# Designed miniproteins, single chains: the designs that were tried, part 89

Each design is a single chain, and the fold is of that chain. pLDDT is the mean over its residues in the fold that is shown.

## One batch from the design tools (miniprotein)

Design m3289
Fold by ESMFold2-Fast:
Structure m3289 (fold): chain A 75 residues (1-75)
Amino acid sequence: SELEEKAEKLLEEGKKLIEEGLKNKDAELVREGTRTLIEGLELKKAYVRSEEEYKAIQEKIKEVEKEGEKLVKEI
């Protein structure tokens, strides 16, 4: 539960940083938010027990990474 709370906090903080970066046209904030979001997903990946859930998170991490790069280029 403590680990899950930390993961959820990181996911929330990452999304807020990306939103703030986009609003302020700050590429560094978008990069920081993307890294924070990925950190939260990596934490969840370490916690899940099923292979299917693990693979789903791994794929989501790749998508978040690609989307972050795209958003930074749009700024």
Scores: mean pLDDT 86

Design m3291
Fold by ESMFold2-Fast:
Structure m3291 (fold): chain A 75 residues (1-75)
Amino acid sequence: EAKKLFEEGLKAYAEGNYEKAIELFEKAVELSRDTDPELASQALMVKASALKRLGNDEEAQRLYEEGLELLEKSI
């Protein structure tokens, strides 16, 4: 389930395993984009944070903006 994948991603992120966190957040986004845009937005934003930790600043910025836009549209 998307929420469980998101929670597992947060655990990986807290442990410093940013690559695993990104994979889990990506799966959470895929499962939640159409059904839970708020969860998808949160997953995109934390995925962006993990990408910044790995030095992928440009991709991180784009995903962070995408997550914020999705959250605003879900209101």
Scores: mean pLDDT 81

Design m3293
Fold by ESMFold2-Fast:
Structure m3293 (fold): chain A 83 residues (1-83)
Amino acid sequence: SDKERLLEQARRAEEEAERLADSDPLTAEAYRKLAEGYRAMAEGRYEEAIRLFDEALRLAEEAGDEMTVLEASVNLTVARKLL
């Protein structure tokens, strides 16, 4: 189900944030925002998810992490389409 998939993505994003906390705090913060966004989507809170994914995108851009920028951008687009 979509809810189960989103909660699994949130869990994985939190794991990445924990792994990166010491080495790359900005990318870790971006992953924390991604996890919050995935949870908001799982609850049907699309406006909140859009804000959280937008924050994740800005943090990822500041960190210069291209993979996290891509992940945040894709999820921001999906959240906007569901609103």
Scores: mean pLDDT 90

Design m3294
Fold by ESMFold2-Fast:
Structure m3294 (fold): chain A 66 residues (1-66)
Amino acid sequence: MAKIVITGLSKDGAKQLAEAASSIPGVKAEIIGDDKVVAEGEFTPSQVTALSLLGIGEGGTAKVEY
């Protein structure tokens, strides 16, 4: 089980990232404020990479906690 925290997002970027994370079975995603997304669940390495790259693409910074 891993927790992915992405900060520094725009409001639209946070919504897009939360939708992408929520599309993964067993993952819970939450928008905190207007600029932060927390996604928690069991991720494959490819899913961690994809969400982190999406977060960076939206201007954010991604941190993975195990």
Scores: mean pLDDT 79

Design m3295
Fold by ESMFold2-Fast:
Structure m3295 (fold): chain A 91 residues (1-91)
Amino acid sequence: MKKKIEEALELAEEAIELAKEGKIEEALELMDKAIKLLLEAVEDDPELKLEVEITDGIAKLVYGVYLVAGEPEEGAIKAAQIIKEYAESLL
């Protein structure tokens, strides 16, 4: 479990840096990989699995709001930060 959470955290941190460089599609791909690793890490815990799914939903909603506002870079940064903070909370 812990190793997959640490890997997800590293991917979320890399996604933040890619988003800051304007590499939005690459950042979103790393965010999807981080969420998949978190789901695998918590597969035996239904409550934590729901928390990961809620975190994914919130991150996507935040990105979508900023995208509609014409600020996809800031949206991707905020979405990746949400995933990072959740992964840190599990360590």
Scores: mean pLDDT 89

Design m3296
Fold by ESMFold2-Fast:
Structure m3296 (fold): chain A 56 residues (1-56)
Amino acid sequence: SPKELADLFEAGADRLEAAGNTRGAVIAYQAASDFYEKAGDLEKAEEFRRRAERVG
């Protein structure tokens, strides 16, 4: 489901960010944002879009 994919990309992005892989984290946070939007979770979609901007 979009929600499950969003959760997976969020977890992956957090790990990439912790590892210092900034580019990978940005891409994964953008993917999480897109899937949260598809899941109807607009608040989380905006949160992770902004997080991608702050990390990159």
Scores: mean pLDDT 86

Design m3297
Fold by ESMFold2-Fast:
Structure m3297 (fold): chain A 71 residues (1-71)
Amino acid sequence: TYAQLNEDQKLLFRGFELFSRGDPKITLSRAQFRTLPNLTDEQVDRMIKEADIDGDGTVDFPEFVQMMSRK
């Protein structure tokens, strides 16, 4: 749930909420991740590398949340 996220993850969740507008299939590119606050280009690249299922440099919201939770 939202309450299980830390403060940084809550900010990122808010960003995804605005991009998805309720669409669970929305994917974010590297450029879109760079619009999120408090992320460096290096951090964005690392996050995409960890969650990149397709190998195309995009990540959907559920995969991003799972990556941030370090499950």
Scores: mean pLDDT 60

Design m3298
Fold by ESMFold2-Fast:
Structure m3298 (fold): chain A 75 residues (1-75)
Amino acid sequence: MEIERARREAEYYERVAREAERLGRDASLNPSLEERERLREALDPSKTPLEGLRLVRERAEEARRRLEEALRRAR
């Protein structure tokens, strides 16, 4: 129920954060159109790319904490 949803959200944001960090590592990296669209949707377009990457990372960490908390409550 809540745990499954939190797990899927954690997995999703973790994947997005990994892709965003990977793209931010190498300036020469040319992401595919799909990767750009996913990042564009995940990142606030009003923020700089660095701020957007940080926000995605924070969301992934927050989703992971929510999953951990849900698992702790379920014992």
Scores: mean pLDDT 61

Design m3299
Fold by ESMFold2-Fast:
Structure m3299 (fold): chain A 88 residues (1-88)
Amino acid sequence: SKEERIKALRILLEGIRLALEGRFEEARRKFEEALRLFRELGDEEGVSMAEGGIEITERLEEAPDPELEERLRQTIPLIEARIKKLEE
């Protein structure tokens, strides 16, 4: 459903923001929640995004990486655009 996809995307977005704040355990929990929802929806693109978020969060927790942080930050407007399109 649209509502469930919007929910999963919002949780994904929250995970990204938490990771950029250095709140890695909270970010990981949000990405795992989004991953579960995308799997239930059969949304392979969403699954890929959530898995990528987990991987990036784990790497950022091990060592600072400004380039990786910037790549993650650039994903925010793309996810916001997807949410807006689904709300129409």
Scores: mean pLDDT 88

Design m3300
Fold by ESMFold2-Fast:
Structure m3300 (fold): chain A 56 residues (1-56)
Amino acid sequence: GAVDRANLAGAGAALAGASGLSPEEARRMGYEKAKQAGGDEETAELAGRGAEHAAR
């Protein structure tokens, strides 16, 4: 559901941001982590965008 998608996207973004990655690397990492955790394409895209923003 939407809550599960938001939680998964948030977790991916937080992990990537905390890793000290560049914004581009954080976006890729957030996307991949959400996909590996079973997220759909929309969830992965959201996680990637959030991670990119968090890394700035």
Scores: mean pLDDT 72

Design m3301
Fold by ESMFold2-Fast:
Structure m3301 (fold): chain A 55 residues (1-55)
Amino acid sequence: SAVDQALAVGRWLVEQGHPLEATLAVLRLLGEGLGLSPEEMAAVERETRRWHEEA
C-alpha cells in the first residue's frame, strides 16, 4: 500500500541516521505524491517518530 511504502522510506531514513525533521519533511513530500490522506500521513509520522526515539 502507499502507507507501507511511506513507512518503508521512513524506516530506512531513520536507520541511516537522518535527522527527524529532515525525515518528516521527505515523508510529507512523498505522502503528497502518493496521495496519502491527512490521517494516513499522521500515522506515518507517529510511527517514524517512534522509530527515531528507539534508534
Scores: mean pLDDT 85

Design m3302
Fold by ESMFold2-Fast:
Structure m3302 (fold): chain A 102 residues (1-102)
Amino acid sequence: SAAEEEALRRVGELAREAARALKAGDREKAERLIEEAARVVAEAAASLPEEQRREFIQRAAIHAANAAGEVTSDEEAAALTQRIVRRALARLGVAGLAPEPA
């Protein structure tokens, strides 16, 4: 959808800005941008049916990695992307998973 495409574009923009902040040594700014990207991913994924969330998160990861990779090394882009995805999954409650049995 147009909303999904806009969210993916926004995630890429935020990942690129985060990569630039890291290259400049501004870890605090990078952290804020990573957190904002994670929020965008989580909010967009939460608006989708559960069956579509994994595919959307995968597309968001690809957009983030490609955009960050324009600014930094592939290794750093991958690490930054992993942080975005991990925080997005935490916001969705998926990473903590798992509801323990009583």
Scores: mean pLDDT 83

Design m3303
Fold by ESMFold2-Fast:
Structure m3303 (fold): chain A 67 residues (1-67)
Amino acid sequence: MEKEAEEQAERISRQVERSALDAGVPEEEARRLGEELRKRLIPLLTAGDWDGVDAALTEVGRRIREA
Protein backbone atom coordinates (compact mmCIF):
# COMPACT_ATOMS: atom_id res chain seq x y z
CA MET A 1 0.00 0.00 0.00
CA GLU A 2 1.61 3.22 -1.25
CA LYS A 3 0.16 5.53 1.44
CA GLU A 4 1.19 3.16 4.26
CA ALA A 5 4.72 2.85 2.85
CA GLU A 6 4.99 6.64 2.54
CA GLU A 7 3.77 7.19 6.13
CA GLN A 8 6.19 4.60 7.52
CA ALA A 9 9.11 5.96 5.47
CA GLU A 10 8.33 9.48 6.72
CA ARG A 11 8.17 8.27 10.33
CA ILE A 12 11.48 6.38 10.12
CA SER A 13 13.22 9.23 8.27
CA ARG A 14 11.94 11.77 10.83
CA GLN A 15 13.36 9.62 13.66
CA VAL A 16 16.72 9.36 11.85
CA GLU A 17 16.78 13.14 11.21
CA ARG A 18 16.11 13.77 14.90
CA SER A 19 18.83 11.30 15.93
CA ALA A 20 21.29 13.04 13.59
CA LEU A 21 20.41 16.44 15.08
CA ASP A 22 20.81 15.04 18.62
CA ALA A 23 24.24 13.69 17.58
CA GLY A 24 25.33 17.19 16.50
CA VAL A 25 24.88 16.88 12.73
CA PRO A 26 24.02 20.31 11.22
CA GLU A 27 20.31 20.87 10.48
CA GLU A 28 20.87 21.12 6.71
CA GLU A 29 22.80 17.81 6.56
CA ALA A 30 20.35 16.07 8.94
CA ARG A 31 17.41 17.08 6.73
CA ARG A 32 19.27 15.90 3.63
CA LEU A 33 19.98 12.50 5.23
CA GLY A 34 16.33 12.15 6.24
CA GLU A 35 15.05 13.08 2.77
CA GLU A 36 17.46 10.67 1.02
CA LEU A 37 16.47 7.87 3.40
CA ARG A 38 12.75 8.55 2.88
CA LYS A 39 13.17 8.25 -0.91
CA ARG A 40 15.09 4.98 -0.49
CA LEU A 41 12.61 3.47 2.00
CA ILE A 42 9.37 4.02 0.02
CA PRO A 43 10.10 1.42 -2.74
CA LEU A 44 11.61 -1.02 -0.20
CA LEU A 45 8.59 -0.78 2.14
CA THR A 46 6.19 -1.03 -0.83
CA ALA A 47 7.91 -4.30 -1.85
CA GLY A 48 8.05 -5.59 1.75
CA ASP A 49 11.86 -5.77 1.53
CA TRP A 50 12.76 -5.58 5.22
CA ASP A 51 16.34 -6.73 4.54
CA GLY A 52 16.69 -3.74 2.22
CA VAL A 53 15.21 -1.44 4.87
CA ASP A 54 17.72 -2.74 7.44
CA ALA A 55 20.62 -2.20 5.00
CA ALA A 56 19.47 1.37 4.29
CA LEU A 57 19.25 2.14 8.02
CA THR A 58 22.73 0.68 8.58
CA GLU A 59 24.16 2.88 5.80
CA VAL A 60 22.55 6.09 7.09
CA GLY A 61 23.78 5.29 10.63
CA ARG A 62 27.30 5.00 9.21
CA ARG A 63 26.97 8.41 7.53
CA ILE A 64 25.78 10.01 10.79
CA ARG A 65 28.85 8.60 12.59
CA GLU A 66 31.13 9.96 9.83
CA ALA A 67 29.54 13.43 9.90
Scores: mean pLDDT 80

Design m3304
Fold by ESMFold2-Fast:
Structure m3304 (fold): chain A 99 residues (1-99)
Amino acid sequence: NPEEEAARKAREYLRRAAELIRNGADKEEIRRALEEARRYAEKVSGRERGDLLYSILNLEVEAGLITPEEALERLREAGVLDPEEERLLEGRARYPTNT
């Protein structure tokens, strides 16, 4: 199943990006891993695509590649956020907790 394989590849690149972030890797290396994750996520449809895009944007924020506000806007544009997810992300952007 090509779509299932694409979803698996997207998750592999997401795991790689998360590992790079944990290890303090270069931002360009993290960006490349997330770009590959996005490439595979775009081959997936429905809820799973939305979940993958959410994860990509979340890691881009953690890596300092985009702001939480930019991530929230992109998720709104993609129609990925349900009302509870949107509220949680706005809460994190407005009231960030240190660790």
Scores: mean pLDDT 76

Design m3305
Fold by ESMFold2-Fast:
Structure m3305 (fold): chain A 55 residues (1-55)
Amino acid sequence: SLQDKIDAINAKIDELTKKLKEAVAAGDKDAVKKYQEEMIKLVKERSKLEDELRS
């Protein structure tokens, strides 16, 4: 279902948030940039699915 897909994206965002915090603490600028870009993509995908769920 659309809700299952949204739930899966939320789980990925939670994992990326943890990885991003660890990368920031380590001073790994390349990892920080990579995880930020992945977060933006997931947030956009979630927004699209939420729009489909409401229609």
Scores: mean pLDDT 86

Design m3306
Fold by ESMFold2-Fast:
Formats: structure tokens, C-alpha cells, sequence
Structure m3306 (fold): chain A 75 residues (1-75)
């Protein structure tokens, strides 16, 4: 399932802690792609501050993170 795929991918790339994190995001309604994107951000940057309403899609959080990173890369 998508949750198992996201967990396996994040675990292989960043470790079991981030695999569990990604699985939890998919179970909460995120896409597997968004869950892995957020796990990567936490693993690389040490923190992720994205405020979303309870029950909001983690896809929205991943989109906000990508927009912020694009803005930083663009100066």
C-alpha cells in the first residue's frame, strides 16, 4: 500500500525514524510522494515548521515547503 511504500522509501533513504514519520503522514491522508518529501526535509534540515489545520492534507505542507525552497534557491 502507499503507506508501506512511503515508509520503506523514507526508511531506506533516511532511517527507520523517518520511515515511521512518512507512514504516519500517508495514514493521515498524505500522498506517498508528499510523505517522503516531508521526511527528506526533516532529515536534511533537522526541523520542519509548516502549520496546517488538523486534518489538512500533508500534500499542502509539502507544497508550501517546496515553494519556500524554490524561493530560497531564487534568492
Amino acid sequence: ADAERARAEAEARFGPRYGEFAEGLVLGGASAEAAVTLAEAVAREGELEVTVPFGASADDAARELRARRAEEAAR
Scores: mean pLDDT 68

Design m3307
Fold by ESMFold2-Fast:
Structure m3307 (fold): chain A 64 residues (1-64)
Amino acid sequence: MARNQEEAIRAARGTIEAADALPSAPGAAKAREYGEKGLKIAEEGGSAEEAGEYAEKGAEALGV
């Protein structure tokens, strides 16, 4: 779990990057959507934990 905004931003960006690297994967579009939501929450000063959860959901959607 992300413990601060910086970690949440890194996790969300990582999820987006992974989705973009595997665009043909069944969960790629969903993973990118979750990563973008997590990044937006973290950048707007929202809950780092909530942003981290979105990054994790994205990774799960990608099948990792």
Scores: mean pLDDT 75

Design m3308
Fold by ESMFold2-Fast:
Structure m3308 (fold): chain A 72 residues (1-72)
Amino acid sequence: SEAQELGRRYREEVRRLVEEGRYEEAVKLLHDLSKELAALGDDVSAAFAEKEAEELRRMIEEGRYEEIRESL
């Protein structure tokens, strides 16, 4: 589905940004993914992406970078 293709594409870019240490950009991409999924009517996947963005932000603020890398 379009939602699955969007999710895959965004997550590949998120992984790349995390590997490059570009954590704030990775968080922004997850927020953007959530908005695009909501626009497609996939509210469940949109809510999950938003939760992932908030969790990533929390881990960044706590300096838990090893945990971020292991989750990908």
Scores: mean pLDDT 83

Design m3309
Fold by ESMFold2-Fast:
Structure m3309 (fold): chain A 74 residues (1-74)
Amino acid sequence: MEEEIEEAVETALELAEELLKEMRKKAKEAGKEVDEELEKKMMEELKEKVREVVEEEGLTKEEILEAYRETLAR
């Protein structure tokens, strides 16, 4: 079911962007400078990897949301 995979991929990418935003905020509060070029490169690589993993593993939107919550909690 391609629509289900597309929804999961879209959700995963959106959450990846939110994680990057939180990471940047946390790094700034810790007194670390965020390298914008490195951040952009990491985000593009993360987007490609996330899409591949979601498609290969058949992850659902719910599973992706749980993984996101777990990542934020750690």
Scores: mean pLDDT 70

Design m3310
Fold by ESMFold2-Fast:
Structure m3310 (fold): chain A 63 residues (1-63)
Amino acid sequence: SIEDIEEEIERLEERLRELEARLAQLKADPNADPQEVLDIEIEIGVLRIEIGVLKLVLKKLRS
């Protein structure tokens, strides 16, 4: 349903904010593991794609 998609978008956006905050902390640390930074950047990228696709689906259902 439309409401289920909206709730899923909200959950993914909350997770995205948490990961972006963690990434900011790691980038502020000169001793941060570059592999950990890359892994989080990949997860952020995947979440952004998932959110984007769900928003397009939602737009189609509301048309």
Scores: mean pLDDT 90

Design m3311
Fold by ESMFold2-Fast:
Structure m3311 (fold): chain A 55 residues (1-55)
Amino acid sequence: SLTEKMKKILDESLKLTRKLVEAYKAGDEDAQKAYTEKLKEKNRELSELMAEAYA
């Protein structure tokens, strides 16, 4: 279902957010950039899923 797809994206985003926080604490700028880009992609996936569902 749409709800289950959204929940999966949100769960994955939470895991990426935790990794991003750890990267900031470690001062790992490469990891910070990588996780930020992945979170941007997850936000885009969610936005596209919602746009398709409600178009």
Scores: mean pLDDT 84

Design m3312
Fold by ESMFold2-Fast:
Structure m3312 (fold): chain A 60 residues (1-60)
Amino acid sequence: MTTMTFRFESEEEAKEFAKILKELDPSLEVEVKGTEVTVTSDLPIEKLIGLVLRAIGDLL
């Protein structure tokens, strides 16, 4: 089990990031608290990092 927390400049960015992650992999447990997004998954960390980088790319 892997848990990662990300901080964004706005709640809007945090919510969009969470939405993109869930669209990429619906099995991810994604929690949004203000500007923070916590992702919990049983995926290998390398795969989770790949999904995160893709979601960040989609935000930019």
Scores: mean pLDDT 81

Design m3313
Fold by ESMFold2-Fast:
Structure m3313 (fold): chain A 99 residues (1-99)
Amino acid sequence: SKKEEAEKLLKEAEELLKKAEELLKEAKKLYEEGGDKKEVEELAKEAIELAKEALEKALEAAKLAEEAGDKKLLLRAIGLALRGIGLIIEAEELLKKVK
């Protein structure tokens, strides 16, 4: 069903966001400790790629949740999409600092 497909996409998005958050946390720590600039850039870029993939999955899940009339699933999908956007912004700000 559309609801089951949306739930699967949300689970995948949440797993991607968790990995992106861990990578960004590692990148921020490495930057603060004066670590390798190239490694900070690579970690931040990987976090952006994972967050973008999570955003795409969350937006597709939102569409499926709306079509299924599931308001709770729709709100969950919107929440994950906003988390993805926030991670992209934070990672891009870090990249700007390491240039």
Scores: mean pLDDT 91

Design m3314
Fold by ESMFold2-Fast:
Structure m3314 (fold): chain A 61 residues (1-61)
Amino acid sequence: SMDEILQKALEYARKLADERGLSEEQKREVFRELADKAYELGDDLTEEEARKIVDELVEKA
C-alpha cells in the first residue's frame, strides 16, 4: 500500500539524512517534500520511485 511504501521511504530518508549530516531543518524539508510527492503519486507510488525521490531530495538539501 502507499502507506507502507511511504513508511519505508521515510525510514530510508531519515537514515540517509543522518549519514549525510543534514540539519534538523533540512531533514524536515526532505520529509515534507517526500510526503507531498507521495500524496501526489498516490496509488502510482512504487518502492523504486520513492527511493529515487529520497535520493534526489537528500542530494538537493
Scores: mean pLDDT 84

Design m3315
Fold by ESMFold2-Fast:
Structure m3315 (fold): chain A 65 residues (1-65)
Amino acid sequence: AEEYGEKGERLFLEKRYEEAVKYYEKAIELDPNYANAYRGLAEALKKLGRYEEAEKYYEIADKLK
């Protein structure tokens, strides 16, 4: 889970947002309680203009902390 989360973060910093989304989704599949992966996913979705989906994942991240 952490490995995929770290890869997602690196891709996000490289502005490869679509790929970042895929890796954050893989991190969440392995660890559904990985709050940082939900936050990373939300930020990547926001960069892609997918604001409604981003808001949903921000809320999930806040619950998990």
Scores: mean pLDDT 83

Design m3316
Fold by ESMFold2-Fast:
Structure m3316 (fold): chain A 85 residues (1-85)
Amino acid sequence: MREKAEELHRKADEAEKQGNYFEAAKYYIESAELYLQAGDPEKAIEYANRAIEYAKKAVEKGGDPEQALELIEKANEIYRKALEA
């Protein structure tokens, strides 16, 4: 799971550099979930926070606020689980 988390985190970074903020947020969420499953709650928290940041940036760019709220909710669930780990 850790290698998969690293791969998804790199894809998120690439999407961010291209300005694809929703795609970046989705990859950060998937990466955070896999870090949590791999026993790395610290990285899970880090990438969940990045997902929230980029979901908000997507709305600033004219993205759908409803889609952003769904992504933020998923990131917050990962954040809560990581704190309880």
Scores: mean pLDDT 85

Design m3317
Fold by ESMFold2-Fast:
Structure m3317 (fold): chain A 73 residues (1-73)
Amino acid sequence: MEKEFDSAAYLLAGATFLVMGDYEGAAKYFEKAIEIDPENAVAYELLAESYRGMGDLEKADEYRRKAEQVRAA
């Protein structure tokens, strides 16, 4: 019924990499969370933060806007 690894598990893994300063690793896991639950605004917010940490401000802004759209829907 429920998956062994769900969106929440990938968010937790991504958050762990984010606090370690591994923004590339964090982005990978947040992308997996979005694949499982594409309406999870938190995953988009954390992905935006990961891209900001990497210096990719264009993608950071893109995913922040996407998070706002998902929250508003």
Scores: mean pLDDT 80

Design m3318
Fold by ESMFold2-Fast:
Structure m3318 (fold): chain A 100 residues (1-100)
Amino acid sequence: GVSNIESLSDDELKNYVNSLITNALKSSSLTNEQKELVAEKLRYAILTKSKNEVKQRLVLIAKVFQKASPDQREELLLSILNAESPEEAFKVIENFYKTL
């Protein structure tokens, strides 16, 4: 794991977040189709933001997936899958972080 997420370069942070999400999805009970939908919702939640907002969103995602237990990650992934939009999926992550 990374001890100081905020110290990562933009590329290191993107690679770290991609690794965390990929590992969480591999360990989940979701179908391959559901895993793809979750990954796409997270990607679109980030892609349309300014550079600073992208960094803030990546930092939050990294912190949530790093701190959450396996059971909490499963619950989070299911909640993201059930979100109606990429923005709602990100709001789910923000609300989930407050419970950790």
Scores: mean pLDDT 83

Design m3319
Fold by ESMFold2-Fast:
Structure m3319 (fold): chain A 58 residues (1-58)
Amino acid sequence: MIEELEKAAEAGDPEAARKLAYHYYQNKDFEKAIKYAQKAYELGDERAKEFIEYVKSK
């Protein structure tokens, strides 16, 4: 469930934040996709930086 991923991301899980970013991107909610990708990057997921750049290029 999305709520489980949101809870895990809020608790500092970069993997959960990354999964949320991808989920929102697939649903075409680019604002939330960027928000959670940014959080994943801050939590140590360097790949999230590339994802943010990609989404912003649309």
Scores: mean pLDDT 80

Design m3320
Fold by ESMFold2-Fast:
Structure m3320 (fold): chain A 62 residues (1-62)
Amino acid sequence: MKIAYVGPDVDDPEAVARKLKEEGITEAVVLTRLGPLSLSQGTRLVAALRKEGIKATLVIGD
């Protein structure tokens, strides 16, 4: 399994998800902070990753 660790602050989550799929990434851990903006960005990236067939987990930290 290839696992990626990604911050949620990305310009285009859908493009990032496509690139990770092209690189053969099968799992991704999205690191985000507790807060409405960070949660919104993190959930959008998780949704984009899952749409590409990548198993995505959202991790919330300080």
Scores: mean pLDDT 73

Design m3321
Fold by ESMFold2-Fast:
Structure m3321 (fold): chain A 60 residues (1-60)
Amino acid sequence: MSLDELLEELSKQTGLPKELLRDTLLQMKKLSEEERERVLNEIVELGGDRELILEAIEKL
């Protein structure tokens, strides 16, 4: 799955704009493990798939 396809799927799951998701995931790369886990859990609570979020971060 491409980065664009991952962001589109996450956008459909969470209701968040694809551009906001890209920016959020890019910022997560700069966060501590504790802060990254907090943001990751917030996206999961909105309906985001944890594995897709992690794959998108790796492809960024």
Scores: mean pLDDT 84

Design m3322
Fold by ESMFold2-Fast:
Structure m3322 (fold): chain A 116 residues (1-116)
Amino acid sequence: GTGIVESGGGTYAEGSTVTLTATGGAGGVSTGKVSWFKVAKGKPFEALIVNGSTLAEGASSRFSGSLSGGTATLTLSNLKVEDTATYYALAKVTSSSNPGGQALAAGNGAQVTVKA
């Protein structure tokens, strides 16, 4: 399997900084091909980070992304109640069914709840 596992979810106080990580499959996540998305109930999905570390258009500067050693990281600084959402990483990973190929993979998401 080429599944992604997001971690770092939980309940956090407003004003906190949270680090979410994503790891995946054999060979890890592909450098420069990780994107992070925010999905909140009743709201449209929001792109936060594209190409590993590039802030998406309209995304808050409180968000940042990095990739190191096969681990993708999303940092949420100065948490606000509106940051309550599930955060998903989408990545290209090494394909298990086509040697030398890549597959798209996403995990089950990391749920973040922010309390005022």
Scores: mean pLDDT 75

Design m3323
Fold by ESMFold2-Fast:
Structure m3323 (fold): chain A 89 residues (1-89)
Amino acid sequence: MVVELLEKAIEYAKRGDIEKAIELLNEARDQILSLLRQEKDPEARDLLLSALGLVDAAIEYLKRGDIERAIELGEEALELAKRALELLE
């Protein structure tokens, strides 16, 4: 779910649909927070916390109109989220 939300957010940002990209990033943020409340593994928690910070930064760059930087941060968040989920399965 988190991975799909981040992938969709990046695609909407690339298409210039900033409002939809921010909406999907906020949904991904909520899912990461839910995972953090349930997760006991410190490595997975560190990856999720890093992904959360990158999602928050991506939202702020989208609001500022820095789409290129927001996409970069979103792609980094996606990679960290994928790594965290591999540890949970």
Scores: mean pLDDT 87

Design m3324
Fold by ESMFold2-Fast:
Structure m3324 (fold): chain A 80 residues (1-80)
Amino acid sequence: VEELTREAAARLAELAREAVEALAAGDEARAQELEAEALALMEEAVKKAEELGRGEEVLEALTRAALEAAREAYERAAAA
């Protein structure tokens, strides 16, 4: 489950980063598409983790990864 969580977190972080970059570029439609994909990925990963009694740990890890990636991307866009 740790490996699946790590893979999901990495993908979620990349989607969050791309969504922030799209939003910064004014492409709101692309940002919304990426956000929907990230939400679906997060829901699937948490659902699978819940079956193993690890839902809260996975949700926390994914939320942290997404938030950190989005924050970093936003700071880069604001600094540019």
Scores: mean pLDDT 77

Design m3325
Fold by ESMFold2-Fast:
Structure m3325 (fold): chain A 60 residues (1-60)
Amino acid sequence: SEEEKARLEFLLNLYRIVLETEEFVANDPRVPADLKAQERADAVRTRKEIEELEKQIESL
C-alpha cells in the first residue's frame, strides 16, 4: 500500500541520516579511538538495516 511504502521510505531516510552521522564521527580525527570503533560497528549494523528496508520497499 502507499501508506506502507511511505512509512518504510520515512524509516529508510532516518537510517540514512543515522549512518551519515555515524560515518562522520568515525572519520573525525578529534574523536577518541574507542568511540570511533563503536561508531564503525554501529555503521555496519545501520548499513544492514538500510539494505533490509530497501529490499522491503522493492518487494512492494
Scores: mean pLDDT 87

